# Designed miniproteins, single chains, part 61

Each design is a single chain, and the fold is of that chain. pLDDT is the mean over its residues in the fold that is shown.

## One batch from the design tools (miniprotein)

Design m2104
Fold by ESMFold2-Fast:
Structure m2104 (fold): chain A 59 residues (1-59)
Amino acid sequence: SALEEAVREALRLLGLPESYAPAVVARLRQTGGRAPAPSIEDILKEPDPVLRAIALIKH
């Protein structure tokens, strides 16, 4: 899907593994895709790598 392709490209630009893309897409679809707009330090404190990737993409 276009969303999955956009997520893969965003992960590449952020230096994150593209293997995260299916989990990020699934999470965005299930939770409405609205990550908070925290600081980079707050994003990096997130222990869930999928939620951290979503927050970085949304930043």
Scores: mean pLDDT 68

Design m2105
Fold by ESMFold2-Fast:
Structure m2105 (fold): chain A 55 residues (1-55)
Amino acid sequence: MLSEEEILARLSKLSAEERAAVFDAVSARGKEKGRSPTKEEFQEVLEEVLARAEA
């Protein structure tokens, strides 16, 4: 499990647009469930965005 600091470090490598996409996707997941997004959900979205950016 990634720490909060590790998640922030990975986010710093993304463009402003990519970071906005991550936050929007995580927020959408939380909104659909009527709660704040979890660190696990944040990690999943971040890994998906990074994989796309590398391709």
Scores: mean pLDDT 71

Design m2106
Fold by ESMFold2-Fast:
Structure m2106 (fold): chain A 72 residues (1-72)
Amino acid sequence: SLELADKLVEEYQPEIDRLVASTPPSELERAADEFAERVLRRLLEEGVPERVARLTAAQIRQRFLHLGILRS
């Protein structure tokens, strides 16, 4: 569900903030992709439904990029 995906994104917010702060602008897209892929794999391994896991990963990628652009 969208509600579960939003909750999972919020739980990853501290990790997103730390990674964005330490990532140079030239590496931002790659770092966002790699982090979103790691989250997707973890959620699928933990039995989160694929639709929710993919929504969560997509939202994490978007938030990572948005925060990185704002800080550049």
Scores: mean pLDDT 86

Design m2107
Fold by ESMFold2-Fast:
Formats: structure tokens, C-alpha cells, sequence
Structure m2107 (fold): chain A 69 residues (1-69)
């Protein structure tokens, strides 16, 4: 289950990163730039096994993107 949970979180983070990059390309904003940075940090945290930190960073990035959509 640990591997599956990590893979699902990684997939969601990658999707979030892709959406943020597309948003930035279409309508550049500091919030989109920050969200990209947070998603990249979340992916790194997942790779390092820091799940709680990854979840926190991912949620922060999602909240930031919600304000720009």
C-alpha cells in the first residue's frame, strides 16, 4: 500500500505541476510561479519519503492555484 499511495500522490503532484505550468504560460502570475515551486518541492519530498511535508506542500500549491482559477 505504501508504494501505491506514493505513486498516487506523485501522479497528482505531477498533474498539478502541469496545470500550473499551463496556467503560467497562458496568463503569467506570481501565484502560478509559487505554485510551480511548491509542486516541485512536494515531488522532491515524496521522492525522499517525507509524506507529511509533501502533503502540506501539495495542499499549499492547490490552495494557491484555487485563487488564480
Amino acid sequence: MEELERDIRLALALIGLAVAKISLKRNPSPEDEKAIELYEQAIKALEEGRWDEADRLFNEARELMRKTL
Scores: mean pLDDT 77

Design m2108
Fold by ESMFold2-Fast:
Structure m2108 (fold): chain A 67 residues (1-67)
Amino acid sequence: LSEEERAAALAEAKAHLQHAKDAGLGDDPVVLAIARRDTIAYLQEKFGLSEEEAEEIVDEALAELGL
């Protein structure tokens, strides 16, 4: 990934996860696990990321959102 592509992927992950948080779903471990998995799949498809790269970005987004 370029620096710009990584920043874009992180912003997209934060947007997807923020939507779940705003819906009050951030404290449900099952719903959060589904949101995490769906966001990983989305980043893999949109940015051509490996599962490992997508997981790293999603975990960073979760940490930044306090999830």
Scores: mean pLDDT 79

Design m2109
Fold by ESMFold2-Fast:
Structure m2109 (fold): chain A 96 residues (1-96)
Amino acid sequence: SSTEELLRRLRALLERMAATMPAGSLEERVLRALAAQAEALLAKKASEAEARAFAEEVGAAVEWVNRRQPLPAELLEELRALLEEMGVTPVRPAIV
């Protein structure tokens, strides 16, 4: 499904974001936990509504991470595009 594809893309992006964080940091742990949640949603074949609610949570969490440890602009732009495809307005300043 389109929801499954979007969740897979979001999981992969969260893993790429986590890889840019300092090893063992709280920011890395938060992003990896979100990637694990995306995997769990994929495993249970989550609805579009559940995926959208999770995407909103991801947007807020990535904004928090970016304020503490700036993420590459390319990854933030990719997240903005994914959140828009999932029907979520990205949280500022996660987009530029």
Scores: mean pLDDT 84

Design m2110
Fold by ESMFold2-Fast:
Structure m2110 (fold): chain A 78 residues (1-78)
Amino acid sequence: GLAEALRRVRERAQKEFTPEEAEKVNQAIDDALAKLAAGASPEEAVRTFLSTLRKNLTPEQYDKAVELLVEALAEVER
């Protein structure tokens, strides 16, 4: 599910980003996980994740973080 995919993104972000950039990605992950814990849909949690990323990352960093989420989701659905 989405929560597992977000945890995988957290692990990969530590390898793929600088510590400062990874902290910003982790903030977006924590916001999305908090929405899921509060009973939000996966779609609402993803919107929260993407919104937080857009505010805190460059367009290039945003695209990379989105790619990591897409890859993690594909793995969890297998």
Scores: mean pLDDT 87

Design m2111
Fold by ESMFold2-Fast:
Structure m2111 (fold): chain A 107 residues (1-107)
Amino acid sequence: MEELKKEIIKVLDETINKLRELAKRASPEAQRILDRIIDTLNEAKQKIEKAKSLEEVKKIFEDFYKTVEDYLRELARVDPELAAEVRKIFEETVKKINEILDKMEKL
């Protein structure tokens, strides 16, 4: 479980770094939404570090996924092209996390 948590946290850190780079080129309105997405991912990291079971990790993932989806819809109204780029990064993040979770379920 500790290795699983470290792998997920690493994926989230890589995602946060990519979003911070996009935020540097964003409008002030879009940057505020990106900052909220980054805060959501940082909160998810802290919760995952404290998680005691795989089921807790899955619940944390489901909760932050829904929150990020809401912010992506808000971002699409402000900057559709940036929202598409952020969604692509987020979908890659989701895929990587699901692959990590799937490996643990097969063992």
Scores: mean pLDDT 85

Design m2112
Fold by ESMFold2-Fast:
Structure m2112 (fold): chain A 80 residues (1-80)
Amino acid sequence: IPQGPLTARDAEEAKALVRELLLAEVAATPDVELLSYEVEAERASDTTLLVTLSVTVRVTAGPEAGETLSGTSRIAVQLS
């Protein structure tokens, strides 16, 4: 989970930062496998991008092993 505001020069950098944060969290999280993700960025204001992250994971251990979970998050990124 990112602490403090994320900052990017443009939409492509914002999407890359969110993608890197997702991949790091998945790598650090036991018992899940990343199946798919989508990252989209839209202009919320002259100084802010809204990044939408949609993720699907598979649980690999425990009572829910083999189950797929999906979720969507919106992340505000400041334009520098």
Scores: mean pLDDT 80

Design m2113
Fold by ESMFold2-Fast:
Structure m2113 (fold): chain A 64 residues (1-64)
Amino acid sequence: GRRYSFTPEQAEKVAVELYLLGASPEQASRAAELLTSRPVTAGEIAEITGHSKSTVSRLLRKYS
């Protein structure tokens, strides 16, 4: 699937929305860390936060 890489500021916005969608602070923080470290897929973020791949894909596209 499409790969995403964000600045720390963009990753923080994604992490906040993942938290509002029910991710724990630890899951949201881990997702932000991955988004700033390397290109990642929506599926990789979904495995961390427990959301569906389609939900995460929509969120990542919103901030890319």
Scores: mean pLDDT 83

Design m2114
Fold by ESMFold2-Fast:
Structure m2114 (fold): chain A 91 residues (1-91)
Amino acid sequence: MSQEDIDEFVKLLEELKSIPGVEIEQLGNSLLITMSDDPETQKKAEELLKKIEEIPGVSILKSGNTYIISLHGSKESLELAKKKIKELLSK
């Protein structure tokens, strides 16, 4: 991931966090995204998740109502990404 990719990821993650019924948990280099069974919540979240998946170094796995976002990249890019994600989720 480049710094521009990380900045785009954090911006989309902030939008995802703003959706009512979306919960985000950071697990190392991965994020656990849980959403309510509400169709409007799922539609809005899925549109953002599609954009997030297009970012280089991002992979997404769906398991029921949970999405696992995994980050791939250099040690430096992953440390920067984790720092920015932690700052966002602490708000």
Scores: mean pLDDT 83

Design m2115
Fold by ESMFold2-Fast:
Structure m2115 (fold): chain A 88 residues (1-88)
Amino acid sequence: LRDRAEALGRELEAALSEEEIAEFERIWQEVAEEAKARGEKEGLSPEETILRAVRETVARIAEVVPERLRPLVREYGAALLALMEEKA
């Protein structure tokens, strides 16, 4: 699972510009802060908060990437979530 996530991540990085990567990092930071605030409000565990943040980030990134990259973003997100759930 980790090897698959790493391979998909490398493909995504190769397909994206530095500006697009920076925008994705910004989206992650924004979503992570929102998920943390919501998790604290709802009494969620740190693990549940992180899983929610990853799901939301993947969804938002999939909406802003070119259509050709959406399947790759979705597969990468699925691989990350599977890896995180395995280690929970």
Scores: mean pLDDT 74

Design m2116
Fold by ESMFold2-Fast:
Structure m2116 (fold): chain A 70 residues (1-70)
Amino acid sequence: SMELVEIGQMAAETAAKNPELGDEVIRLYTRAVQSLQRAAANPETREKDLAEAERSMERVREIYEQAKAA
């Protein structure tokens, strides 16, 4: 989705400019991707997986904005 592409770009930019944050933002992005994939495949866990994806994507945005403001 467009949102996932945007989050991936934010994670990549943060990792490139702030290496100390790189591992964390890439892990969060990977978690969001995996959670969205589980939500698509598993109706019984969909609500939980979508919530986890949203939380992970929000955290990438927070780290990106904090790094940008510094």
Scores: mean pLDDT 85

Design m2117
Fold by ESMFold2-Fast:
Structure m2117 (fold): chain A 74 residues (1-74)
Amino acid sequence: MLGVEEALEVARRLLKEGFVDEDILRRLRELGASPEALRAVGDWLADEYARLGMDDLAARARALGDAVAREVEK
């Protein structure tokens, strides 16, 4: 199971490689990221997009992280 630190490291690498929020969260789920890690990545991606002025993408990333985490918890 991937914790928060491991999931954030993977997310940073994938974002640098040009992957988008949905691809990053999907791959982290496939790697066995915890619900807490998925939410943390969604929040981190939201902060990254917000810093770039992409408020719509920021809101989407946060919502996707929470949604994917809820699916893993079920």
Scores: mean pLDDT 85

Design m2118
Fold by ESMFold2-Fast:
Structure m2118 (fold): chain A 99 residues (1-99)
Amino acid sequence: MEAIKYAIKGAETGDEKYVEEAKRLLLELARELGFSEEELANLERMLSTRHPNLTVSDQGLLIAMLAATLLRGEKAGEELLELYLSDKEKALEKLKELA
C-alpha cells in the first residue's frame, strides 16, 4: 500500500517530502474507499494542521497507522496505536508487514 510505504519512509528517514507524499496518497485512498467530499475535506484539514510537538518521524508513523486503520479497520488501528505508545519500533515493524 503506497500510502503506508511512503509514511514509513518518512518515519525512518525524517524526510518531510515522504510525509507530504504519504498525506496525498492517504487522501487518494480515502476517496477510493468512498469517503464523501465533506469527510475528505475534514481529513485534509486534519493532515494540514501543524503539531509543533510531533517530529517528522512521528508524523510518518501516525499517517501510516491512519492508512492501516482505513484498510484493516478500527481494531487494527487500536492495536497499532497501543503498540506506538509502548514501542515505536515494533509499531514500525508491524506497519511494514501491512504495507
Scores: mean pLDDT 81

Design m2119
Fold by ESMFold2-Fast:
Structure m2119 (fold): chain A 115 residues (1-115)
Amino acid sequence: DQLREEAIRLIDEIKELIEQMTDLEVVKKAGEMLIEGLRKVAELSTNPELKLQLEILIGLMRIRLAVNKDLEGVKEAMIKTLERLKTLLPQMSDAELQVLIDQLKKIKEYLKENV
């Protein structure tokens, strides 16, 4: 429960930071970092439903980063991905949540350095 609450808080903080970004490449880099975190969770997961949902989310994010050429489009893609990720948190183990939290902390720090 505490790890899930921490993950939700980090996601919400990252969403607020994304909304403040003015640099397209900064948001794209944050998106790539998010994809890396989702891959790590998917690789660790023994839940086939969660693994499939994470793989779909990774694929959609890759497409969104490739096709969106403007800042607002990439921000919307990031925010939608983060909101979908929140809906998957109840399916995650403590080990999966810890891996996700570690990556979310790195994303938050990266974005804070670029505000």
Scores: mean pLDDT 88

Design m2120
Fold by ESMFold2-Fast:
Structure m2120 (fold): chain A 114 residues (1-114)
Amino acid sequence: EEAKKYIEEAIEHVRKAIEYVQKAINSTDKDEQLKYLEEALEHARKAIEAVQKALMLNPDNPYLREALEHLREAVRALSKALQAVKEGNFDEAKKYAQEAVEHLRKAIEALEKA
């Protein structure tokens, strides 16, 4: 029951992270792109915290471990996207933002099976 609450919390944060990454990708304004990527990164980090709490309650759940790995990859990609926007490299930022969305989607798939 407690693990389920943390899984539901993680799914909500991942969905918000995807929403903010999509807003960043669709924006042509550098300040908006930075704002949305920072929001996505915060939600991805909160999703990691929730998954880690779920794993403490059920350490043998392979889907929670799979979700955690995808979330870590998403945070890495989001950090690279944020840096690329700061440097004015919008093509690289888009590439890393898309990589982050793919990992966030895989994290939701794993969490829904957990």
Scores: mean pLDDT 90

Design m2121
Fold by ESMFold2-Fast:
Structure m2121 (fold): chain A 84 residues (1-84)
Amino acid sequence: APSAEELIERFKKKAKEAGKTEEEIKKMFQEQAKKDRELFESGLRSSLSEEEIATLETLIKLLLEGKIEEAMRLLHERYREELA
C-alpha cells in the first residue's frame, strides 16, 4: 500500500502534468473539504463513533487550513492497517 508521502508525491506529479500549481491543488482540497463539512453537518455525524467524528473534524480542519500533507498523514495513521 502507498505511504502518505507516496500519495502526496503522486498527486503533485499528476497535477503538474495537468498544468496545476501547488496552490491550485490546495484550493481544490479546500473546496472539497467545505463540501465534506456540509455533508458531515447534514447528518453523517449521527451515524459515526466519537473517534470517527474527531478524526473527520480534524481532517476537515487541516484541509480547510491548506495543511494537505498533515491531513494525508493523519488519514494514513488512522487507517494504516486497512491501507497496508
Scores: mean pLDDT 69

Design m2122
Fold by ESMFold2-Fast:
Structure m2122 (fold): chain A 68 residues (1-68)
Amino acid sequence: MLSEEQVEEAERLLLQAMLLDQEGRTEEAVAVIRRLRERFSDEEIEEVLSLFSPETRARVRALLARAE
C-alpha cells in the first residue's frame, strides 16, 4: 500500500501531466508520465487513479496509453 506522501507525489505528477497536455505540451506530459512509471507500478498508479473523479481518471488513462 502507498503512503500518504507517495499518493500525494503520484497525484501531483498526474495532474501536472494533464495540465501540460491541456496546454498542448504533449511531449512534456508524456515525459512526466514516463517518470511516474519509473517510480510507481501499474497497480500503484491504479490505486491513485481510484481517488480521482471518473472524468479525470479517463483523461489520465489516455495519457498513460500514449506514454507506453
Scores: mean pLDDT 79

Design m2123
Fold by ESMFold2-Fast:
Structure m2123 (fold): chain A 76 residues (1-76)
Amino acid sequence: SMEIRRLELLIGATDGVKDILDGVNNVVKRKLKATLSPEQYAAEIAKLDAENAKLLAQLEKNKAELERELEELKRK
């Protein structure tokens, strides 16, 4: 059905956002490592990891809601 296809595309889009975040984080971490002392780097990475954990938790919640809707449609 068209509704199933739409949900599959939206779920795929959440995975795409995760891939973009991973790419951006790799660039940021490289820049921080090049510019900061080891102690400053460790502190900034801890902050970055905490912020990323919050963003990933929200993305996973949104994805789980979409996956639940998809399962309900496939069961009917």
Scores: mean pLDDT 84

Design m2124
Fold by ESMFold2-Fast:
Structure m2124 (fold): chain A 74 residues (1-74)
Amino acid sequence: MKISQEELDVEVWEALAEMYMGIANSLYRQGKPEEAKGAYELAIKQYEKALELGMDPERVERLIKEAEENLKKA
């Protein structure tokens, strides 16, 4: 049964989302706004997956909002 694995998977999806946020911020600073947009969208999808697996909804909402604000700038 996947209960302990699901809890571990929340941390994995959160880490993956943070990785995409880092990539997106780097691309934006390099003057690649279209590539940065793609990376921000991927980060949002990973946070949504973490939410499905039990990540704190308030924390997810805050992080997704940050990604969406950055996406608007890219």
Scores: mean pLDDT 76

Design m2125
Fold by ESMFold2-Fast:
Structure m2125 (fold): chain A 56 residues (1-56)
Amino acid sequence: MAPATAAQRAALRGLLAAEVADPNADLSRLEEWARRAGQSLGLDEATIREALAEVR
């Protein structure tokens, strides 16, 4: 994978914030969803977990 840019990291954070803000979202799957979305953006596990922690 190509190295992630600041824009890709910001995109994951935005997607996580939108998911958490949705009252109909299944938050029990949030961590798995975040990991899959972050990996598709080329982010490492530490960056994905940091973004997840900031939105919950």
Scores: mean pLDDT 72

Design m2126
Fold by ESMFold2-Fast:
Structure m2126 (fold): chain A 66 residues (1-66)
Amino acid sequence: KEEYFRKAYERLKKEAPDLSEEEIRERAERALEFAEGWKKGLKLPEEYMPGLLELGIEAELIDLRL
């Protein structure tokens, strides 16, 4: 689902422009994996993906601030 990856990538690039392109891509992948993992674990419908993706992105941003 490339749409979600692009959203995560663009958000992380804006919030953490100091990161390398490679690191931003890796963190975007982690945010997406977080969202997909929660969706699968809780058996949530696809419509929850945007919210789960925001949680994944926020977790990566918190990690960057620590």
Scores: mean pLDDT 79

Design m2127
Fold by ESMFold2-Fast:
Structure m2127 (fold): chain A 58 residues (1-58)
Amino acid sequence: MSPLEELLKMKEEGAPREEIQKKIDEYINDWVARSSLDEATKEEHAEMLRKLIERHLG
């Protein structure tokens, strides 16, 4: 199951906002940690990814 698909299912099942947000943070942190990006770029990408995921969740 893709990360986005998992988040959508959690939302549909009525998971608390706190749990959904925690899962989003985990995905972002994992993705950013695996990237060969500098510290400043990682911060920018983390914020952008969070907004993108929120947009896709609706």
Scores: mean pLDDT 75

Design m2128
Fold by ESMFold2-Fast:
Structure m2128 (fold): chain A 62 residues (1-62)
Amino acid sequence: GEKAEQAGEIAELRFRDDPEAYEHARRARDAGRQGNYDEAAAHLERAGDLGGAEGVRKIKAA
């Protein structure tokens, strides 16, 4: 959903100077947009955004 996509977009901005983290943030955005919350959270963790990953997991649990 939209909030999970936004978490990925925030991670892209945060990690723009780290190509590996940026690619994971992009994957999190795409997964979040598709409603694939587990995949989005996993990619946010790999990017280094533990708070974003927790946020996405809470969206799925609601």
Scores: mean pLDDT 81

Design m2129
Fold by ESMFold2-Fast:
Parts: structure tokens; sequence; C-alpha cells
Structure m2129 (fold): chain A 81 residues (1-81)
């Protein structure tokens, strides 16, 4: 349905924004990382809330959930530095 398609696009965009924020965080001094990592976590949480409203067996939604988990782990590792 068009609503599910719109929600998938929105979740995908939020995940892409989080990934970009993490990539920038890797390129900046440690003192500048916190706002970028906080932004990434916020976008990942927003994407996860959207994905909760979608069917569990949707392959694209499953792929996005796996990407969110991987990006959350990257944020955790960068915060340790």
Amino acid sequence: ASKEEQLLIEAEALVALAAMSISVAKMVPKEERQPLLDLAEKKLREAEEILKTLPEDNPKAQALREEIEALRKEVEELRKE
C-alpha cells in the first residue's frame, strides 16, 4: 500500500541520515563527535519507531532493522574513543 511505501521511504531516509552523521563523526576531532553521534542515535530511534508499524516479514523493513543494529554498534564504538 502507498502508506507502507511512504513509511519505508521515510525510515530509509532516516537511516541514511544516521549513517552520514556517523561517517562525518569519524572524520572530525573527538570534541566535535558528540552532536553527530547524538543526531545519529535520534534518527535511528525515529526509523525504528516507523519500522515497528510495518509487517515483520517485509524484506526491506528487515534489511533496515539490520542496518540500524549495525549503525548502533558503530555509534557505541565511536563513543568509546
Scores: mean pLDDT 84

Design m2130
Fold by ESMFold2-Fast:
Structure m2130 (fold): chain A 102 residues (1-102)
Amino acid sequence: SMEEYLKKVEEELYKYLEEKSKDLPEEVKELLKYLIDKMMELLREENLPKEDVEIVAEIVKALIDQLIEIFKENPDTDIERIKKEIDEGIPIVRERLREMKS
């Protein structure tokens, strides 16, 4: 089912995060989990085909990698600022996903 597939994608993203973020502060790990949770909520709501979900999952992994690099280079990076940027980005991603369904 699509719901079982999305759960598998969510579990793979959490595993990816755990493997990549092992030495990061817990607050940063929770921020990255928040990103995954927001993207998974969006994927569940937008009802995309599996091939498009796979593309979005790869984009989320790339974003995780970029954010990890930012926090490694700048450990004092404002977590609340990044969280706001995620929240502001979700509506933009939603509109882009709707365009992909066309």
Scores: mean pLDDT 85

Design m2131
Fold by ESMFold2-Fast:
Structure m2131 (fold): chain A 96 residues (1-96)
Amino acid sequence: MLEELRELAEKLLKEGVPTEEAIKKIKEKIKEKGDEITLYAFRGHELVAAGAPDEKIAEEAVKLIEAMYNNPEVSKETVEEAKREVYESTGVKIEL
């Protein structure tokens, strides 16, 4: 399950898929699978950062965190972990 999202992210990065399209595909898998995978797909999204511009990754990561924050089934701890991951990887500090 979590490994599937990591493999998808690595495959998309290796195939040279643009960051925006790769994030879109990962988000679609998250929607199908639910909360546990939402956090992992955000971490899997970091694999796209290894070969893509930080600016695009930060933008989509912010959108993902906002979606998680507005989902009552996602814990506050998960949101805070995702915010930290964005900051550590992109330098972008998210203020909610």
Scores: mean pLDDT 55

Design m2132
Fold by ESMFold2-Fast:
Structure m2132 (fold): chain A 70 residues (1-70)
Amino acid sequence: SLEELKKKRNEIIFKLADVGVELIHHIVGMLYDEDPEKRAEHQRRADELTAEADKLSKEYNKILEEIKKS
């Protein structure tokens, strides 16, 4: 139903917001942490979160297309 699609859209928006906040934290750590090992850990986590954001973005676009068909 259209209501279920809108609910899924909103759930993805909140997930993207959470990923975005965590990603910013790790990008700042990657750039400014004095410990090279901690910078590497931040970079690894940032890469993981970027991949997750990409997946969520693709799901978001798919749901938008389904809403347009409704």
Scores: mean pLDDT 88

Design m2133
Fold by ESMFold2-Fast:
Structure m2133 (fold): chain A 81 residues (1-81)
Amino acid sequence: MEEEARKLIDEYAEKGSVETIQQINELIDKLVGRKDEFILELAEKVAEALLKQVRENPELADVAEAEARIARELAELRASL
């Protein structure tokens, strides 16, 4: 699970594909209520990957905006925990 999450984030950072983002979101949903520490780590890595994609691929702005919002919501979750 943890290695799978990191692999998906790395894949998104390289490809910036919508399908990879969808897989990350599905994984986060499955992790809700498990290890808070892992969810927080995942949120930070997703945010970093999104920033990299926006910088390298401005064509992905709409996708990056949606995912940046998700990363922000996860960061708010961190603040509440």
Scores: mean pLDDT 63

Design m2134
Fold by ESMFold2-Fast:
Structure m2134 (fold): chain A 90 residues (1-90)
Amino acid sequence: MKAKIAVDGNTVGVAVESDDPEALAKKLVEFLKSQGATVEVTIMGNVAGITATSDDAEGLAEKVKEFLESLGAEVKEAKKPTEFELAVLK
């Protein structure tokens, strides 16, 4: 399972490639909502794209990375989230 995380201002962008992207997205959305974040989700094929807005986006991104790694994800970090990077995760 491969994941990419990026932070830009108050926004955390996450892209995860999984055989079950819907189940993974549900778990991550529940986690993010528990942190008080506003969450938007897009699923395309085997990729789940999640955007979260928080006043502590940097801290939230670190927590998301730890959460995804606990699920067995290989996480790559980027400085800025882009829809294109989320949609074309290889």
Scores: mean pLDDT 74

Design m2135
Fold by ESMFold2-Fast:
Structure m2135 (fold): chain A 109 residues (1-109)
Amino acid sequence: LVDEIEAEVERTATPRQIAEAELILLLLQKKKAEEAGDKEAAEEAEKKIKELIEKEGFSEEEIKKIEALAEELLEKQKREKLSDLELQMEIAARVLGLDREALEAAYRA
């Protein structure tokens, strides 16, 4: 399932868009861990965020934009009661420019 989504991403997304999606996922993991009171999980996510930012060379402007998008996506998930899979499909559609229907088909295959 995740492998099918990764294959679709690899075909159509740029390496930078993939890195942006990874950063969003890590930011969401950190925020959820903080809300759950899981200090260790939050600190682990923070370390991975810092490593990814350094590796990929994100600017402060790019980081702020990505943080704002992650916050929007987390609020949308809470408001609309989306599953984690539905949230991942939303990230793929918005960040990677992937067709939502194609992602849904890949998940069902």
Scores: mean pLDDT 75

Design m2136
Fold by ESMFold2-Fast:
Structure m2136 (fold): chain A 63 residues (1-63)
Amino acid sequence: SLDEQAERAIAGAEEALKQNNLTVLKAALHELEELLKQITDPELRERVERVIRRLREKIAELE
């Protein structure tokens, strides 16, 4: 389901944030941005948007 895909993508993004690898962080950001387009649940959308914000901040710090 989309919810299961989003949970896995969030978990992957949390791992990416620990690695400080720009390529992995950008891949995680792309996956979450694509999933966000399909998510209609407001609580899940907020969680995904929060992780996207953290990924963008981390990418900006490393560039």
Scores: mean pLDDT 85

Design m2137
Fold by ESMFold2-Fast:
Parts: C-alpha cells; structure tokens; sequence
Structure m2137 (fold): chain A 98 residues (1-98)
C-alpha cells in the first residue's frame, strides 16, 4: 500500500540519520508522518471534500503533528539529534507533497 511504502521510506531515513533513535520511536514517527502526508494530500484537494471530510482531514493533520512532537520530546536524544529528526521529517513531507 502507499501508506506502507511511505512508512518504510521514512523508517530507513530516520535509522540512517539518527542511529540512537529507539526502534519503537522510528516505527511510531514513521506511522504518524505517513498519516500526516496523506492528510495533507487530502487537504490539497480541499475544494473537492465535503465539510465532514475537511474536518476529518484537519483533525488527522493536528493529531499526527502532535504525535510527532510528543515522540520527539520523549526520545532520549541530544538537542542536536532531535533537530536532525525534525529536519528529516520536514524534508520527507516536502518531497512527498511535490
């Protein structure tokens, strides 16, 4: 599935960029980021969505962003490593939305 492909791509990038990031957090961040990418793709076509679909997509975006933030905060990483995680996720999202 497209979601599984997004997850596996990001998982590989996170493992290479931040080797000290726990496997559990790599998995959770990859899942949350893949969900965020899909929500953002839906919102790009917002004019084609019903009001209920727009609300659902916006809530999924907010939920995914909060999940990513909380995981990074909880991760036992240096501030430099936390910044690297954020940059990897930001670049991945930008690339997948192009």
Amino acid sequence: SEMEELKEKLKKRLKEAVPNLKEEYVEELSEATAELVEALKELKREEELSVAEQVAARLRKIGSELTIEIIIKRAKLSEEEKEKVKKVIEEFIKEELE
Scores: mean pLDDT 87

Design m2138
Fold by ESMFold2-Fast:
Structure m2138 (fold): chain A 68 residues (1-68)
Amino acid sequence: MALVTVEVEPEHIEEVAERAAALPGTQRVEKVSESVLGVLAASLEAARAQAEALRKDPAVRSVTVTEL
């Protein structure tokens, strides 16, 4: 498993959370703060693909992948 930590513009956090939930291999999406989402991915491979997809969003400020 891996955690994708996404820093997002606060006004767009719900939109980014919905997109993250729709990505393949997403097990859970949690709102950590007004500007941070935690995306739990089934595998490190899924987490890396999710990170690349989420980085394309102009509302996303940063994406970090942590292997669990």
Scores: mean pLDDT 85

